# Designed miniproteins, single chains, continued (3), part 48

Each design is a single chain, and the fold is of that chain. pLDDT is the mean over its residues in the fold that is shown.

## One batch from the design tools (miniprotein)

Design m9746
Fold by ESMFold2-Fast:
Structure m9746 (fold): chain A 72 residues (1-72)
Amino acid sequence: SLDELVEELEKIDPGMRLVAQALRDAAGDKEAFDLAKRILDTWLKELTPEQQEKVKPIYDELVAKAREEIAK
């Protein structure tokens, strides 16, 4: 579920919970989605390679699910 993906992301950086939730909740709002995605993309660049390897699958699935909601 999207909630599980948000929780896994929060385990790595609790400060990103609200941004991940904003991305999840941006269903049907492209501007909100684009903003949340930009914040998360910037945050990902600041992570260690080990953290990026753990986060990338979670982030990719969260983005894919949010995009499906916008495309409806």
Scores: mean pLDDT 73

Design m9747
Fold by ESMFold2-Fast:
Structure m9747 (fold): chain A 87 residues (1-87)
Amino acid sequence: MEALREQAEEARRKAERYRQALAMGDTLSKQPKEVQIANAEAMKKQDPQIGELLLNYVEDPEAGRQQIKDEIARATAQAEALEAQAK
């Protein structure tokens, strides 16, 4: 019913949202832990999934950063698969 193209565009927007989360996490990682937690909690109220990923990044920077990168890869692959089907 909905065009595969619209689903692909949503997947692309989701990938971009995760890229922004990664950039935010990387920037905040240089700040005091209290500032990192406060920003992650604020994001969790606005976007619970992104906020949770940022909290994981604060608790375990290596694992949390990798988790965000995995989400970017997953959303990008989904967008590419949907774009191929929309042809």
Scores: mean pLDDT 82

Design m9748
Fold by ESMFold2-Fast:
Structure m9748 (fold): chain A 95 residues (1-95)
Amino acid sequence: SIEEQYEKLYLKGMEAYVEGKYEEAIEYLKKAMSLLPEEEISWDLLYHLGRAYFELGKYEEALEYYKKALSDPSLTSLEKEELELEIKKVEEKLK
């Protein structure tokens, strides 16, 4: 099913991320993201895409995904504050 393919790709992306394989993580997470409508993409997936881009020094892409994650209405105050901190870090790199 599409849901099983999404979960499998998401898990592979997260495994690659934890192993520091950021290009591979981005590939899997983007493939997962392509399987669902935009409104069904979790902020956590978008956050880890942003983190992987940040680790690769791709700060403009990191900022894009962090801002997309931050727009999710399901975020707790603490999750929002953490995302705002990551956005600040990336903006400091772009100065």
Scores: mean pLDDT 87

Design m9749
Fold by ESMFold2-Fast:
Structure m9749 (fold): chain A 60 residues (1-60)
Amino acid sequence: MEEEERERRIEESREFAAELGREFWERIAEELRKQGVPEELIERARAGDDAASAEIIRRK
């Protein structure tokens, strides 16, 4: 019982974090699009490309 509940809570936390990350990035992407940042840079930054992230910051 305890082990099953623990695994369930961990999985729920991972799903919640994944949804938050998706919503968070969608909000950031929307703001970046309003700032005129190319979709290619947004997608690269989302994938963890530090150079793309620096380029976006430099444009602000």
Scores: mean pLDDT 72

Design m9750
Fold by ESMFold2-Fast:
Structure m9750 (fold): chain A 60 residues (1-60)
Amino acid sequence: MYTFTFEFDSAAKAQAVADWIRQKYPEAQVTVDGNTLTVTTDLSVSKAIGLALRIIGLSL
């Protein structure tokens, strides 16, 4: 199980990314607290890293 946290410049961006993750990876648990996004998943290491990199890209 992998947990990673990202902080965005706005709550709207965090929510948009959370919704995208829920749509693409419905098995992942996604929590939004203001502009902070926390994702917990049982995906393989490679998939978890790939997801984290996509989240970073979406924060730009």
Scores: mean pLDDT 76

Design m9752
Fold by ESMFold2-Fast:
Structure m9752 (fold): chain A 69 residues (1-69)
Amino acid sequence: VDEYIKEQKKTFEELSKKLPKEDREVLEKYFDLLLELLTRPPDVKQLIENFQTDESFRELILTFLEISE
């Protein structure tokens, strides 16, 4: 549980370094929000891959973040 979350945070830190600053900031906010709302966060590698490859998914995340703050 805690080990899983720690591993996901580490994976996010490593993978997000390869992303543009704007994309990194958006995904960081979304990941933090998921950690607050969900007992089990999704796989970070899959989340980043979907964000980069699926335009509809990117738009959904941006809209969700705009609604929340």
Scores: mean pLDDT 73

Design m9753
Fold by ESMFold2-Fast:
Structure m9753 (fold): chain A 70 residues (1-70)
Amino acid sequence: SSLAKELRKLREELEELKKTLSEEEQKKMDAEINALQRELVRQYLEGASPEEIQRRAIERLKELLKKYSE
């Protein structure tokens, strides 16, 4: 699906960005990604559709990319 392709691209962009960061910033990014993953799993279990979860993941990963791209 187009959403799955966009998620893959964003994950690849975040992994490349992560390589340019300090160890401290990498740990901070990992903590935020882990927190997001836990939040999305909870929302899925509470009845959110897979498409809704993918759209929310895309939005949140774009925010992380912008935050750490400085």
Scores: mean pLDDT 86

Design m9754
Fold by ESMFold2-Fast:
Structure m9754 (fold): chain A 77 residues (1-77)
Amino acid sequence: DKVIEELIKKLEEILKKLEAGEISEKEATQEARMALLEAAYKLPDDKRLSEALKAVEEGAKAGKVAEGIKKAIEILK
């Protein structure tokens, strides 16, 4: 699915920026959340999107933002 493929690319780009120190953990979490919500608007019945969003939110809560985003990417593949 093109929407899921584009979402994965966006999340991988956010992760790359975070790991390079170009954006903060808070900014990475906000960008990942927005990308997932935009994809959910286009694909409202895709259960992977709610699971991926949960992974991002749990990662942020635990202070493991990069791990949360990595898990979201794996859920979407």
Scores: mean pLDDT 85

Design m9755
Fold by ESMFold2-Fast:
Structure m9755 (fold): chain A 80 residues (1-80)
Amino acid sequence: SEREREIAEVKRLAQKVMDYIDKIRAAKTVEEVEKLRDEFLKWAEEQLARLSPGQAEVLRRLTDLALSEADKVIAELKAK
């Protein structure tokens, strides 16, 4: 069904965002975090162009979470 396809896609998007957050948390330099953030934002923008409204809303919320985690890691790395 259309709903089953939408749920499956949301699950795939969530997994990609979680993988990104794990990479950000493992980063050792501000430059590495900024590079990962920029790569993630480009990927997210590309995804948003092809997603249904419901899928897009979920990805936007997950993107906000990922960006918040990136900001936290950058702040921790800068505090040295």
Scores: mean pLDDT 85

Design m9756
Fold by ESMFold2-Fast:
Structure m9756 (fold): chain A 85 residues (1-85)
Amino acid sequence: AENTLLVGRAVSAALKEVAGQTIAPSADPEELGKRVKEALLAAGLSEEEAEAIAVGVENAAKYGNELGAEELRKNLTAELKKLLS
């Protein structure tokens, strides 16, 4: 479906941004979380689903020194697959 491609693109863009932010120590994780939520809502996810993913992204960015971008990508991919089931 068109929405599935939009969601995938939005998540991909958010993951690329998070990867950049974990490399750039001056990044604001709260703003990243807000942008991810807005993109997911625009792609047609429910507020609850978009909030859950955005909070995960914000927390990963905030504490990403511990988790890394690859772990974030893996976790978001698993959540997206679950939502698309």
Scores: mean pLDDT 60

Design m9757
Fold by ESMFold2-Fast:
Structure m9757 (fold): chain A 79 residues (1-79)
Amino acid sequence: SELSREAILKEAEATMYLMAGNVLLLFNGDKEEAIKYYEKALEYLEEALRLAKEAGDEELAKLAEDAIKSVKEKIEELK
């Protein structure tokens, strides 16, 4: 469906921001900048979750929910 495709694209965008945040931590150690990238990833994951639920795609929704939880835990660890 169009909604499932849109959800997948939002998850892909979230993945790019997560990778950027991880690279910043690995090479620069800048927690504050990394948190900004992780927060941006959360925005995209929340959109992906909404779209997946609207599409009735339970598997995609579960993946987005698990990713949201992991990113939130990572942000709290970096504070």
Scores: mean pLDDT 87

Design m9758
Fold by ESMFold2-Fast:
Structure m9758 (fold): chain A 70 residues (1-70)
Amino acid sequence: KASELMIEAIRLSIEASRYAKEGNIEKGEKKIEEAEKKGKESMEIDPNPEVEKRLQEYIESAKKALEEAK
């Protein structure tokens, strides 16, 4: 369901940030890809602009952390 997919997407983006802190760039990038996929699926079922913005902020933060860890 949409809420479960969104929770999973946010969790995956947080995991990506943790992998960035550990220096595991490959796993972090994979987690971001999974977060983007789950977020998209959730938004296709139940679009919510505020939730979309919040997920994008988590994903962007994780991407920045991974880039800085390289």
Scores: mean pLDDT 80

Design m9759
Fold by ESMFold2-Fast:
Structure m9759 (fold): chain A 62 residues (1-62)
Amino acid sequence: AAEAAEKAAEAAALAVPGVKGAAARVDGDELLIKVVADSQEARDAALAAARAAGEAALKAAA
């Protein structure tokens, strides 16, 4: 479950234009997301998309 959520979050973040890199990790009840992006707007969009995708993957795996 955690690995699927991490991959889903990373894929969603990387799909956002202006994102150069993304990493996600599940730590207990927390989904930790790290994004490298060309702008603050791209970073914020990537974080939102990654969180939504990661949470959806966790819910689907439950």
Scores: mean pLDDT 79

Design m9761
Fold by ESMFold2-Fast:
Structure m9761 (fold): chain A 106 residues (1-106)
Amino acid sequence: SELEEEHRTLLESIEAEVKKNSKTRVEQLMARIRALEALIRAYLFELEKTSDEEKRKQLKRIIEELIGRLEELVRELQALAPDDPKVQELVRRAEEVIEEARRFLG
């Protein structure tokens, strides 16, 4: 679908930007987490605004996939830099986005 192609292009764009601008594994993970948080929120907004049942199903599936990826990145980041206050704040925000998304889907 057009939505799935757009989503793939966005993920590729995010990865290219992260690799270009982030030097350490921690910086790369933080950048990916921020990007996925923004993407999840954008898709939740689209889901709220669409009445197309097929598009709703596709958006829900994409959001669920993104939640899983975000949870994996958060776990890796916590393992690498658990005592960094910037990491702790980013993880807290990511967990809020995951909780918001799960409530919206359930």
Scores: mean pLDDT 88

Design m9762
Fold by ESMFold2-Fast:
Structure m9762 (fold): chain A 60 residues (1-60)
Amino acid sequence: GAAEKARAVARAENAVRAAEALGDPEGKQRATEYLKKAKEAETAEEAREYMRLAGDAVGG
């Protein structure tokens, strides 16, 4: 539902902040792209998938 999607978006936002804190401009750019896709996702399931990809972009 909407609450699950909102939590996935918030976690993707945390991944962007983590990449910033690590000084990883490439990871930040990838995480930001996945955050955008999570916000545009039609379902909570799609948003969670993009949240996972945003997390994977940090430190790699």
Scores: mean pLDDT 82

Design m9763
Fold by ESMFold2-Fast:
Structure m9763 (fold): chain A 55 residues (1-55)
Amino acid sequence: SAKTEKAAKDIVDLARKWKLPEEVLKKIEEMAKKAVEENWSLEELEQRFKEIWAE
């Protein structure tokens, strides 16, 4: 969906802005690509992103 595509791009841009390690950035980019290709909901994308970002 358009919302998921935009959110995926925003997440990748944010990860680049935060200068994350290349390995983490690559995982985020792969997740964003899968979210668009597999038509994930915005909620699923956010949940999977949080799992990578463990606080």
Scores: mean pLDDT 76

Design m9764
Fold by ESMFold2-Fast:
Structure m9764 (fold): chain A 95 residues (1-95)
Amino acid sequence: SIQDVYDQSIQVINQVQQDHSSDSDKQQQVDRMRNIVSRIYSIYQNSQVRGDSSRQNQAYGVLRTILSQMQQASSYSVSQLNQVVRDMQDMYDSV
């Protein structure tokens, strides 16, 4: 479900935050990742209220892709994490 994907996404983001708590650049990217994931989840919830199945499917697909892309985020450099966040933002903008 999208709730499971959302919960897993937050778990991955929390792991990055924990693993790099003293790295201010990575903490900034963690905040951006959390905001993007939460906004996509909000789009899904809003689309359920409106009965917009197309937008529900888009938000779900985007969040699944984001989760797949962030699985190794704790091992990424700041530059790699910046690229992941840019890709996430582009995917969010597509929904």
Scores: mean pLDDT 90

Design m9765
Fold by ESMFold2-Fast:
Structure m9765 (fold): chain A 68 residues (1-68)
Amino acid sequence: SLEDLRRAVERGRAELDQWEKWAPAEARPLLEEFRRELEEAERALEEGDEEAALEHLERASALASTLP
């Protein structure tokens, strides 16, 4: 549901905030891509596009798996 996807975006933003506090500088490009995917997911949710939101969240999850 759109509500569940909104919660996933909120969790992603909280995780991003934590990583930004402690991540090494070399991880910044991945954090920027992660942020971009979360922003695109939010836009899709505002438009009611559940499929697009899910795709961006899946990409964000893949990026997060490469973070320390």
Scores: mean pLDDT 82

Design m9766
Fold by ESMFold2-Fast:
Structure m9766 (fold): chain A 71 residues (1-71)
Amino acid sequence: MTLEARDGSELGAKLVTLAGASEEVMKELSELARELRAQGKSGEEITRALAEKANELLKDKGVEVVATGGD
């Protein structure tokens, strides 16, 4: 199953809907987003990093998470 997300809010909503994402998963993603914002990363870079982290955290569930930045 593939999750597509453009921002952290969309990613969070899809994770909750799909997996009943645990508080720990959401905490990890929120902490990563906060760190990247502090580093001056763009919203697109943050979304891609969050998708990558979510994919890593959900790899055992057979879920693939991708960030879609639309042109």
Scores: mean pLDDT 64

Design m9767
Fold by ESMFold2-Fast:
Structure m9767 (fold): chain A 67 residues (1-67)
Amino acid sequence: MIDDVDVAIALIEIAYAIAKLDVQRGKPEEALAFLERIAKQVIEKYPSEEVKKHAEDAIAEVRRLAA
């Protein structure tokens, strides 16, 4: 049993994992651009507070790792 919100959160978590690997590879700008683009697309399809919160937290963490 999977809700649409759970699918959206999983997509953000997968994008976040990819972005973390790109930051570790010395590509923080590419990592952030990728994550922000995927987050925007997911939020447009699944516009919930929970999805937005997960996206914002993931983006903030990637920015923290890149700094």
Scores: mean pLDDT 82

Design m9769
Fold by ESMFold2-Fast:
Structure m9769 (fold): chain A 58 residues (1-58)
Amino acid sequence: MKKIETVIQPAGEKGSITLTVEIADDGTITVTAKASDKSLDELAKQVAATAKTHYQQR
């Protein structure tokens, strides 16, 4: 299993977004994004959706 963790700091924002991509040994890909501040919840949702689309479409 591989785990990739990326911290995204939007310019001018108080918080950050942590994007986690987990690749299981069977090839299953799990993408999650967590915002440190609720003001970034919408952005975190968009980041997760975009990353998931990229990994699924590959």
Scores: mean pLDDT 74

Design m9770
Fold by ESMFold2-Fast:
Structure m9770 (fold): chain A 88 residues (1-88)
Amino acid sequence: NLKKVAELYKKEGDYETAELLEKMAKLVEEARKSGDEELLVRGEAVEKGAELYLLKKEGTPMEEIEKLNEETLKELEPRAKRLLEERE
C-alpha cells in the first residue's frame, strides 16, 4: 500500500519521497486498468515491498516478513520469466 507509506514519509517531513510514492501508486492503478503485464508485475513488486515495510513498522516478526517476501517472489518470478521469454 504505497499511499500509507507516503503518509509516513509526510509525517517525517520528506514530502519529495511522499510525492514520488503517490505518483507510483497512480501508475500502478493505471497499469491495472490497461492490463499491461510488465507494468503490473513491477507494480505488484513495489506494492508488496510497501506492505512488508508497513508490517515491519507494526512489529511483525522478521520470520513472517521473510515468509511473505518468499511467497511474493514465488508468485512474481514465473510471470517475470514469461515476460522475458515473450521479448525473444
Scores: mean pLDDT 72

Design m9771
Fold by ESMFold2-Fast:
Structure m9771 (fold): chain A 85 residues (1-85)
Amino acid sequence: VSDEEIREGVADIVSAVGNLAMEKGDYEGAVKLYEKAVEIYPDNATAWANLGKAYLALGEEEKAREYFQKALDIDPDNEDAKALL
C-alpha cells in the first residue's frame, strides 16, 4: 500500500476511537482524537466534520463553523458540514 493509504488507515482508526468518545459524551476526548486524525491525514473530510460536531457539543460554535468549512473545502458533499454550517 502507499504511504498515503497507510496514513488514511491510521487516521480512520483514530477517528473511530473519537466516535466512541462522542457516543459516551466525552466531547473533550473526541476533540483530541479527531485533531490527531486530521493531523495524520488532513484530507479526511469526515474527521474535520466530526471535529466540528465535537466543538458544537462543547459550545464552541465559531470553531465548529471553521472546521465544517474545512470539511466542505475537501468534500463539498459532506452532509454533516452542509447541514450544520
Scores: mean pLDDT 83

Design m9772
Fold by ESMFold2-Fast:
Structure m9772 (fold): chain A 55 residues (1-55)
Amino acid sequence: SAADIQAVRDELLRRVREAMDEAEKEGLSWDELNKRIQEIADEYRARLAAVRAAA
C-alpha cells in the first residue's frame, strides 16, 4: 500500500540521517560513510521490492 511504501521511505530517511550524525560524531571517513549509505540504499530497495510484491 501507499502507507507501507511511505513507512519504508521514512525509515530510509531516518537511517541516512543517523549515518550522517554518526559520521560527524565518530569522524568517519567519506569512504566509510559512502559504504554505510550504499548498505542503507540496498536495504531500502529490498524492502521496497518486498512491499510491492506483497501487494
Scores: mean pLDDT 80

Design m9773
Fold by ESMFold2-Fast:
Order: C-alpha cells, then structure tokens, then sequence
Structure m9773 (fold): chain A 70 residues (1-70)
C-alpha cells in the first residue's frame, strides 16, 4: 500500500538523519510524503531535518503541515 511504502521511506530517512545526512533524510521524507501526504510523522521528521540544516522557515512550514495532516 502507499502507507507501507511511506513507512519504509520514513525508516530510510530516519537512518540518514541518525548518520547526520540531513539532505538525504529530507529526500526520503519528501518521498514518504509523496506516497502518503497525510503521514504526520513524515512531516514532523521533515521539519526536524530542515531545523538541523538551519532552514527554520521550511522547518516551520513542515511543522504546520504535520498539524494539518490528521
């Protein structure tokens, strides 16, 4: 399912984030969101990755999307 695909992509993003590869984490989180736009955890992790890169505007936008994705 699209959700199962999104969960696998989120897992890969979290692995990249844990390795300090925030740019690769963002790519996987964006792919997870493409597979399931209502995936709150993917939006939240996208925000954390942008925050880690110092892109606070995109971090805030992703956090807002996480709140809207019910």
Amino acid sequence: SNREKAEELLKKGKEAFAAGDYETAIEYYEKAIEADPNYVEAWSNLGLAYFALGDYEKAQEAAKKAQEAK
Scores: mean pLDDT 88

Design m9774
Fold by ESMFold2-Fast:
Structure m9774 (fold): chain A 82 residues (1-82)
Amino acid sequence: MMELEILEALAAMVFGVLRATGLLSPEAAARLAALLDELRAAVRAGDRAAALAALAEMGALLRAAGDDEGAAIIDTLRRNLE
């Protein structure tokens, strides 16, 4: 539980930085925010599978937006959760 909460906080920090740099479109930022809410819900429920699924979708979205570095960070968080 505590470890998942830390990973959620790190993911939120990464998305905050990406939005601040203007790298994400408003649409992509809204989609990432929705996925982050899914991650928060999964963490609160103690559902590691749902948390991993949310992180996987976040990574895919960042890759689709051309942010391979951000996607790699999310993939690292996902591996640490496993």
Scores: mean pLDDT 73

Design m9775
Fold by ESMFold2-Fast:
Structure m9775 (fold): chain A 91 residues (1-91)
Amino acid sequence: MLSNFQRLLRVVMELAMNPEEIPSATTASFAERAGVSRGTVYRYFPSLEELKKLAAKIAVFIYTSIIDDPGASEEEKKEAREKLEIAKKIL
């Protein structure tokens, strides 16, 4: 069974893969997606802004890696570039 922290990290990774969702994310949406209380979110991540920035930093790493991958298709690289620009605007 995942700990509350591991459940929250799973949601952070989900947002990193969908960076367009990061700006609208709230403490309530993190809690509901992770299956934890809002107080639990605040206990591990006192700042919603820092949690959003963490997801955006992970997104930058993931999508930069896809763009730099010679095995990735041009379609995958195009999507990765679009998502990378979204993530950069959050940072």
Scores: mean pLDDT 83

Design m9776
Fold by ESMFold2-Fast:
Structure m9776 (fold): chain A 72 residues (1-72)
Amino acid sequence: GITEPIELSDEVVNRLIKLLKHPDEEVQEAAAFALGLSGDQRAVEALIAVLSDPEKYSAKVVEAARRALERI
């Protein structure tokens, strides 16, 4: 059920983690932002992976991941 406005289900978190590897940079950025709002440990690990392999991602996605981690 939807009880918290910033809580994401495990299914949504897993989908967002996959979207971090989407070919569209805007989709990747939105996914990183949404993962930051979740505070989920899997989201944190995925965002750290983006920062660890910045060559695989655009500068916008790397900055979004950095901002997302600051919110957790």
Scores: mean pLDDT 72

Design m9777
Fold by ESMFold2-Fast:
Structure m9777 (fold): chain A 58 residues (1-58)
Amino acid sequence: LREEVEELLERLREAIEAGDEEAVREYSKQLWELIKKLDGAEAMEALERLGELAELRR
């Protein structure tokens, strides 16, 4: 997975754990825009990791 995607995923995870709703929205938007530019397996891997973060939010 690309470094920039991994960094955004980690920042999103930290924002979720901190309860920073504004940061969660911003990083989620940035990740979604970046994922749209990925093809095939990288996009699927990034989406799976986003799903894991959504589970942490619960």
Scores: mean pLDDT 76

Design m9778
Fold by ESMFold2-Fast:
Structure m9778 (fold): chain A 93 residues (1-93)
Amino acid sequence: MSNIQNLLQQAQDLAQQGGDRYPSTRSLYQQASQYFQQGRQSTDLSTAINYLRTGQGLVNGGAVRSGSPGARDLARQVDDLGQSAISGLNNNQ
């Protein structure tokens, strides 16, 4: 659980940075941050990963709408966190 909580914290920080840097898509980043926060409050690993995936989709939506290389790089970082979480789930099941 500590590993997934750390991944969700990093994802939440990235979503906050995206909202601050890309105000036209701020609502998507704010929604993503809320899902990452709900994931951090989850006691179930599968539920935490589902929240991470939901927020990941919103961050990718922000990258598509902004068209910015920086927004795409931020979305890639969140995608990498998502893959790390899935690998952790597979190793623990």
Scores: mean pLDDT 82

Design m9779
Fold by ESMFold2-Fast:
Structure m9779 (fold): chain A 65 residues (1-65)
Amino acid sequence: SKIEEEIKELEKDTEDLIKVLREFGEKNPELKELADKEIERIKKETEEKIKKLKEEAKKLKEEAE
């Protein structure tokens, strides 16, 4: 379904962003702690978005029967 594709894309985009931030932290050790905190924030926001999308998918399936 479209929602399942959106979840997949969200997971990929989040992983790519985390990789960029991790590399930034490695190149800038003095900012590594800030990068790690940003990574954790992004992970939480993405998890909440995925939960909402899964709930919407369930409601749509119930409406479609």
Scores: mean pLDDT 81

Design m9780
Fold by ESMFold2-Fast:
Formats: C-alpha cells, sequence, structure tokens
Structure m9780 (fold): chain A 62 residues (1-62)
C-alpha cells in the first residue's frame, strides 16, 4: 500500500530528526548538526526549503 509506505518513510524521517535534535541538546557543534541534516536531506530527497526549515527548527529547540 502506497499510503502505508509513505507513513513508514515519515516515521523513519521523524526518528532521524529526533536523533539530530538530541545531538543539538547535548551540545554538538553547529557544523555536526548541519552535516547530519544534509545527510538526512540526501537520504529522504528533501528540498532546500525543507532542509532550511529543519535546521531552523533544531536551532529553535536547542
Amino acid sequence: DLSAERLARLQELNREVNKIIDLALAGAPEEEIEKRIEELAKKFNLSQQAKDELLQSVRDLA
């Protein structure tokens, strides 16, 4: 089912995002955070806008 596959991909993306947030909260340098977001964006084919929004969200939470 296409919908089930999309949901599974969103759950995986959310899990990876939470790992990046945990790193930021633990005091990881901005360069490490940006690298992790770039790697995530390549894995999930995120747009530049989505990458920028994700980076801003991580910064706002930390």
Scores: mean pLDDT 79

Design m9781
Fold by ESMFold2-Fast:
Structure m9781 (fold): chain A 58 residues (1-58)
Amino acid sequence: SKEKAEELIEAVRASLSVQKLPKENLEQAKKDARETAKELNAEEAIPELEKILEENVE
């Protein structure tokens, strides 16, 4: 759902504002984000989540 997608995106942004993602963990983080989005029926968030993760690596 759109609401769950927006909530997930906001949560990920908030997390990364505190701790940047190590570059070596990027692929696993993308996989985890895709799996979480599917569980929440927020698959529409996946492209934006992947972009956010890519932009917030150390």
Scores: mean pLDDT 82

Design m9782
Fold by ESMFold2-Fast:
Structure m9782 (fold): chain A 65 residues (1-65)
Amino acid sequence: MEEVEKIAYEIAKRLLEQGMKPDDAVRIATMEALNELVKAGISPTQEDYEAARKGAEAAVREYEE
């Protein structure tokens, strides 16, 4: 798993556990994961965005199943 995908997954999982709606959790976790790349000095790419969204959506799917 890409590092950004894993970060987004863990953030989304925490947000869902806090009672956040799935759509909001995906959006916020995706943005927070990309922000972690920026803090590390990495300029996020479209591929990073797609990986982060994939990780966040995986957390939502597992939480709802």
Scores: mean pLDDT 81

Design m9783
Fold by ESMFold2-Fast:
Structure m9783 (fold): chain A 94 residues (1-94)
Amino acid sequence: QEDLDFDIAGGIVLIALSIILQTAEKEASPEFVEELRKVFDETAKALNARDIDKAIESLKKAKELVEKGIPNPQLKAESIRLIDNAIKLLEELK
């Protein structure tokens, strides 16, 4: 059950990151998109290693990048909400 709960949470986090990345690709600079891809890759690697603390650290870094890099206020707020929910979900697994 615990392994299944982690895998489901990890899947939800990765889906949220995919949505944010697609938004950034349409709305943000290519330079910002590359920085965001790097942070999301680090998050995925941490999840694959089952390193919850590292995954949360990467998500907090992603939140900082989103606050600075997404020009549309509504899409920025929604992306931040998705990241905050992902962090909360992972913290509940600790």
Scores: mean pLDDT 82

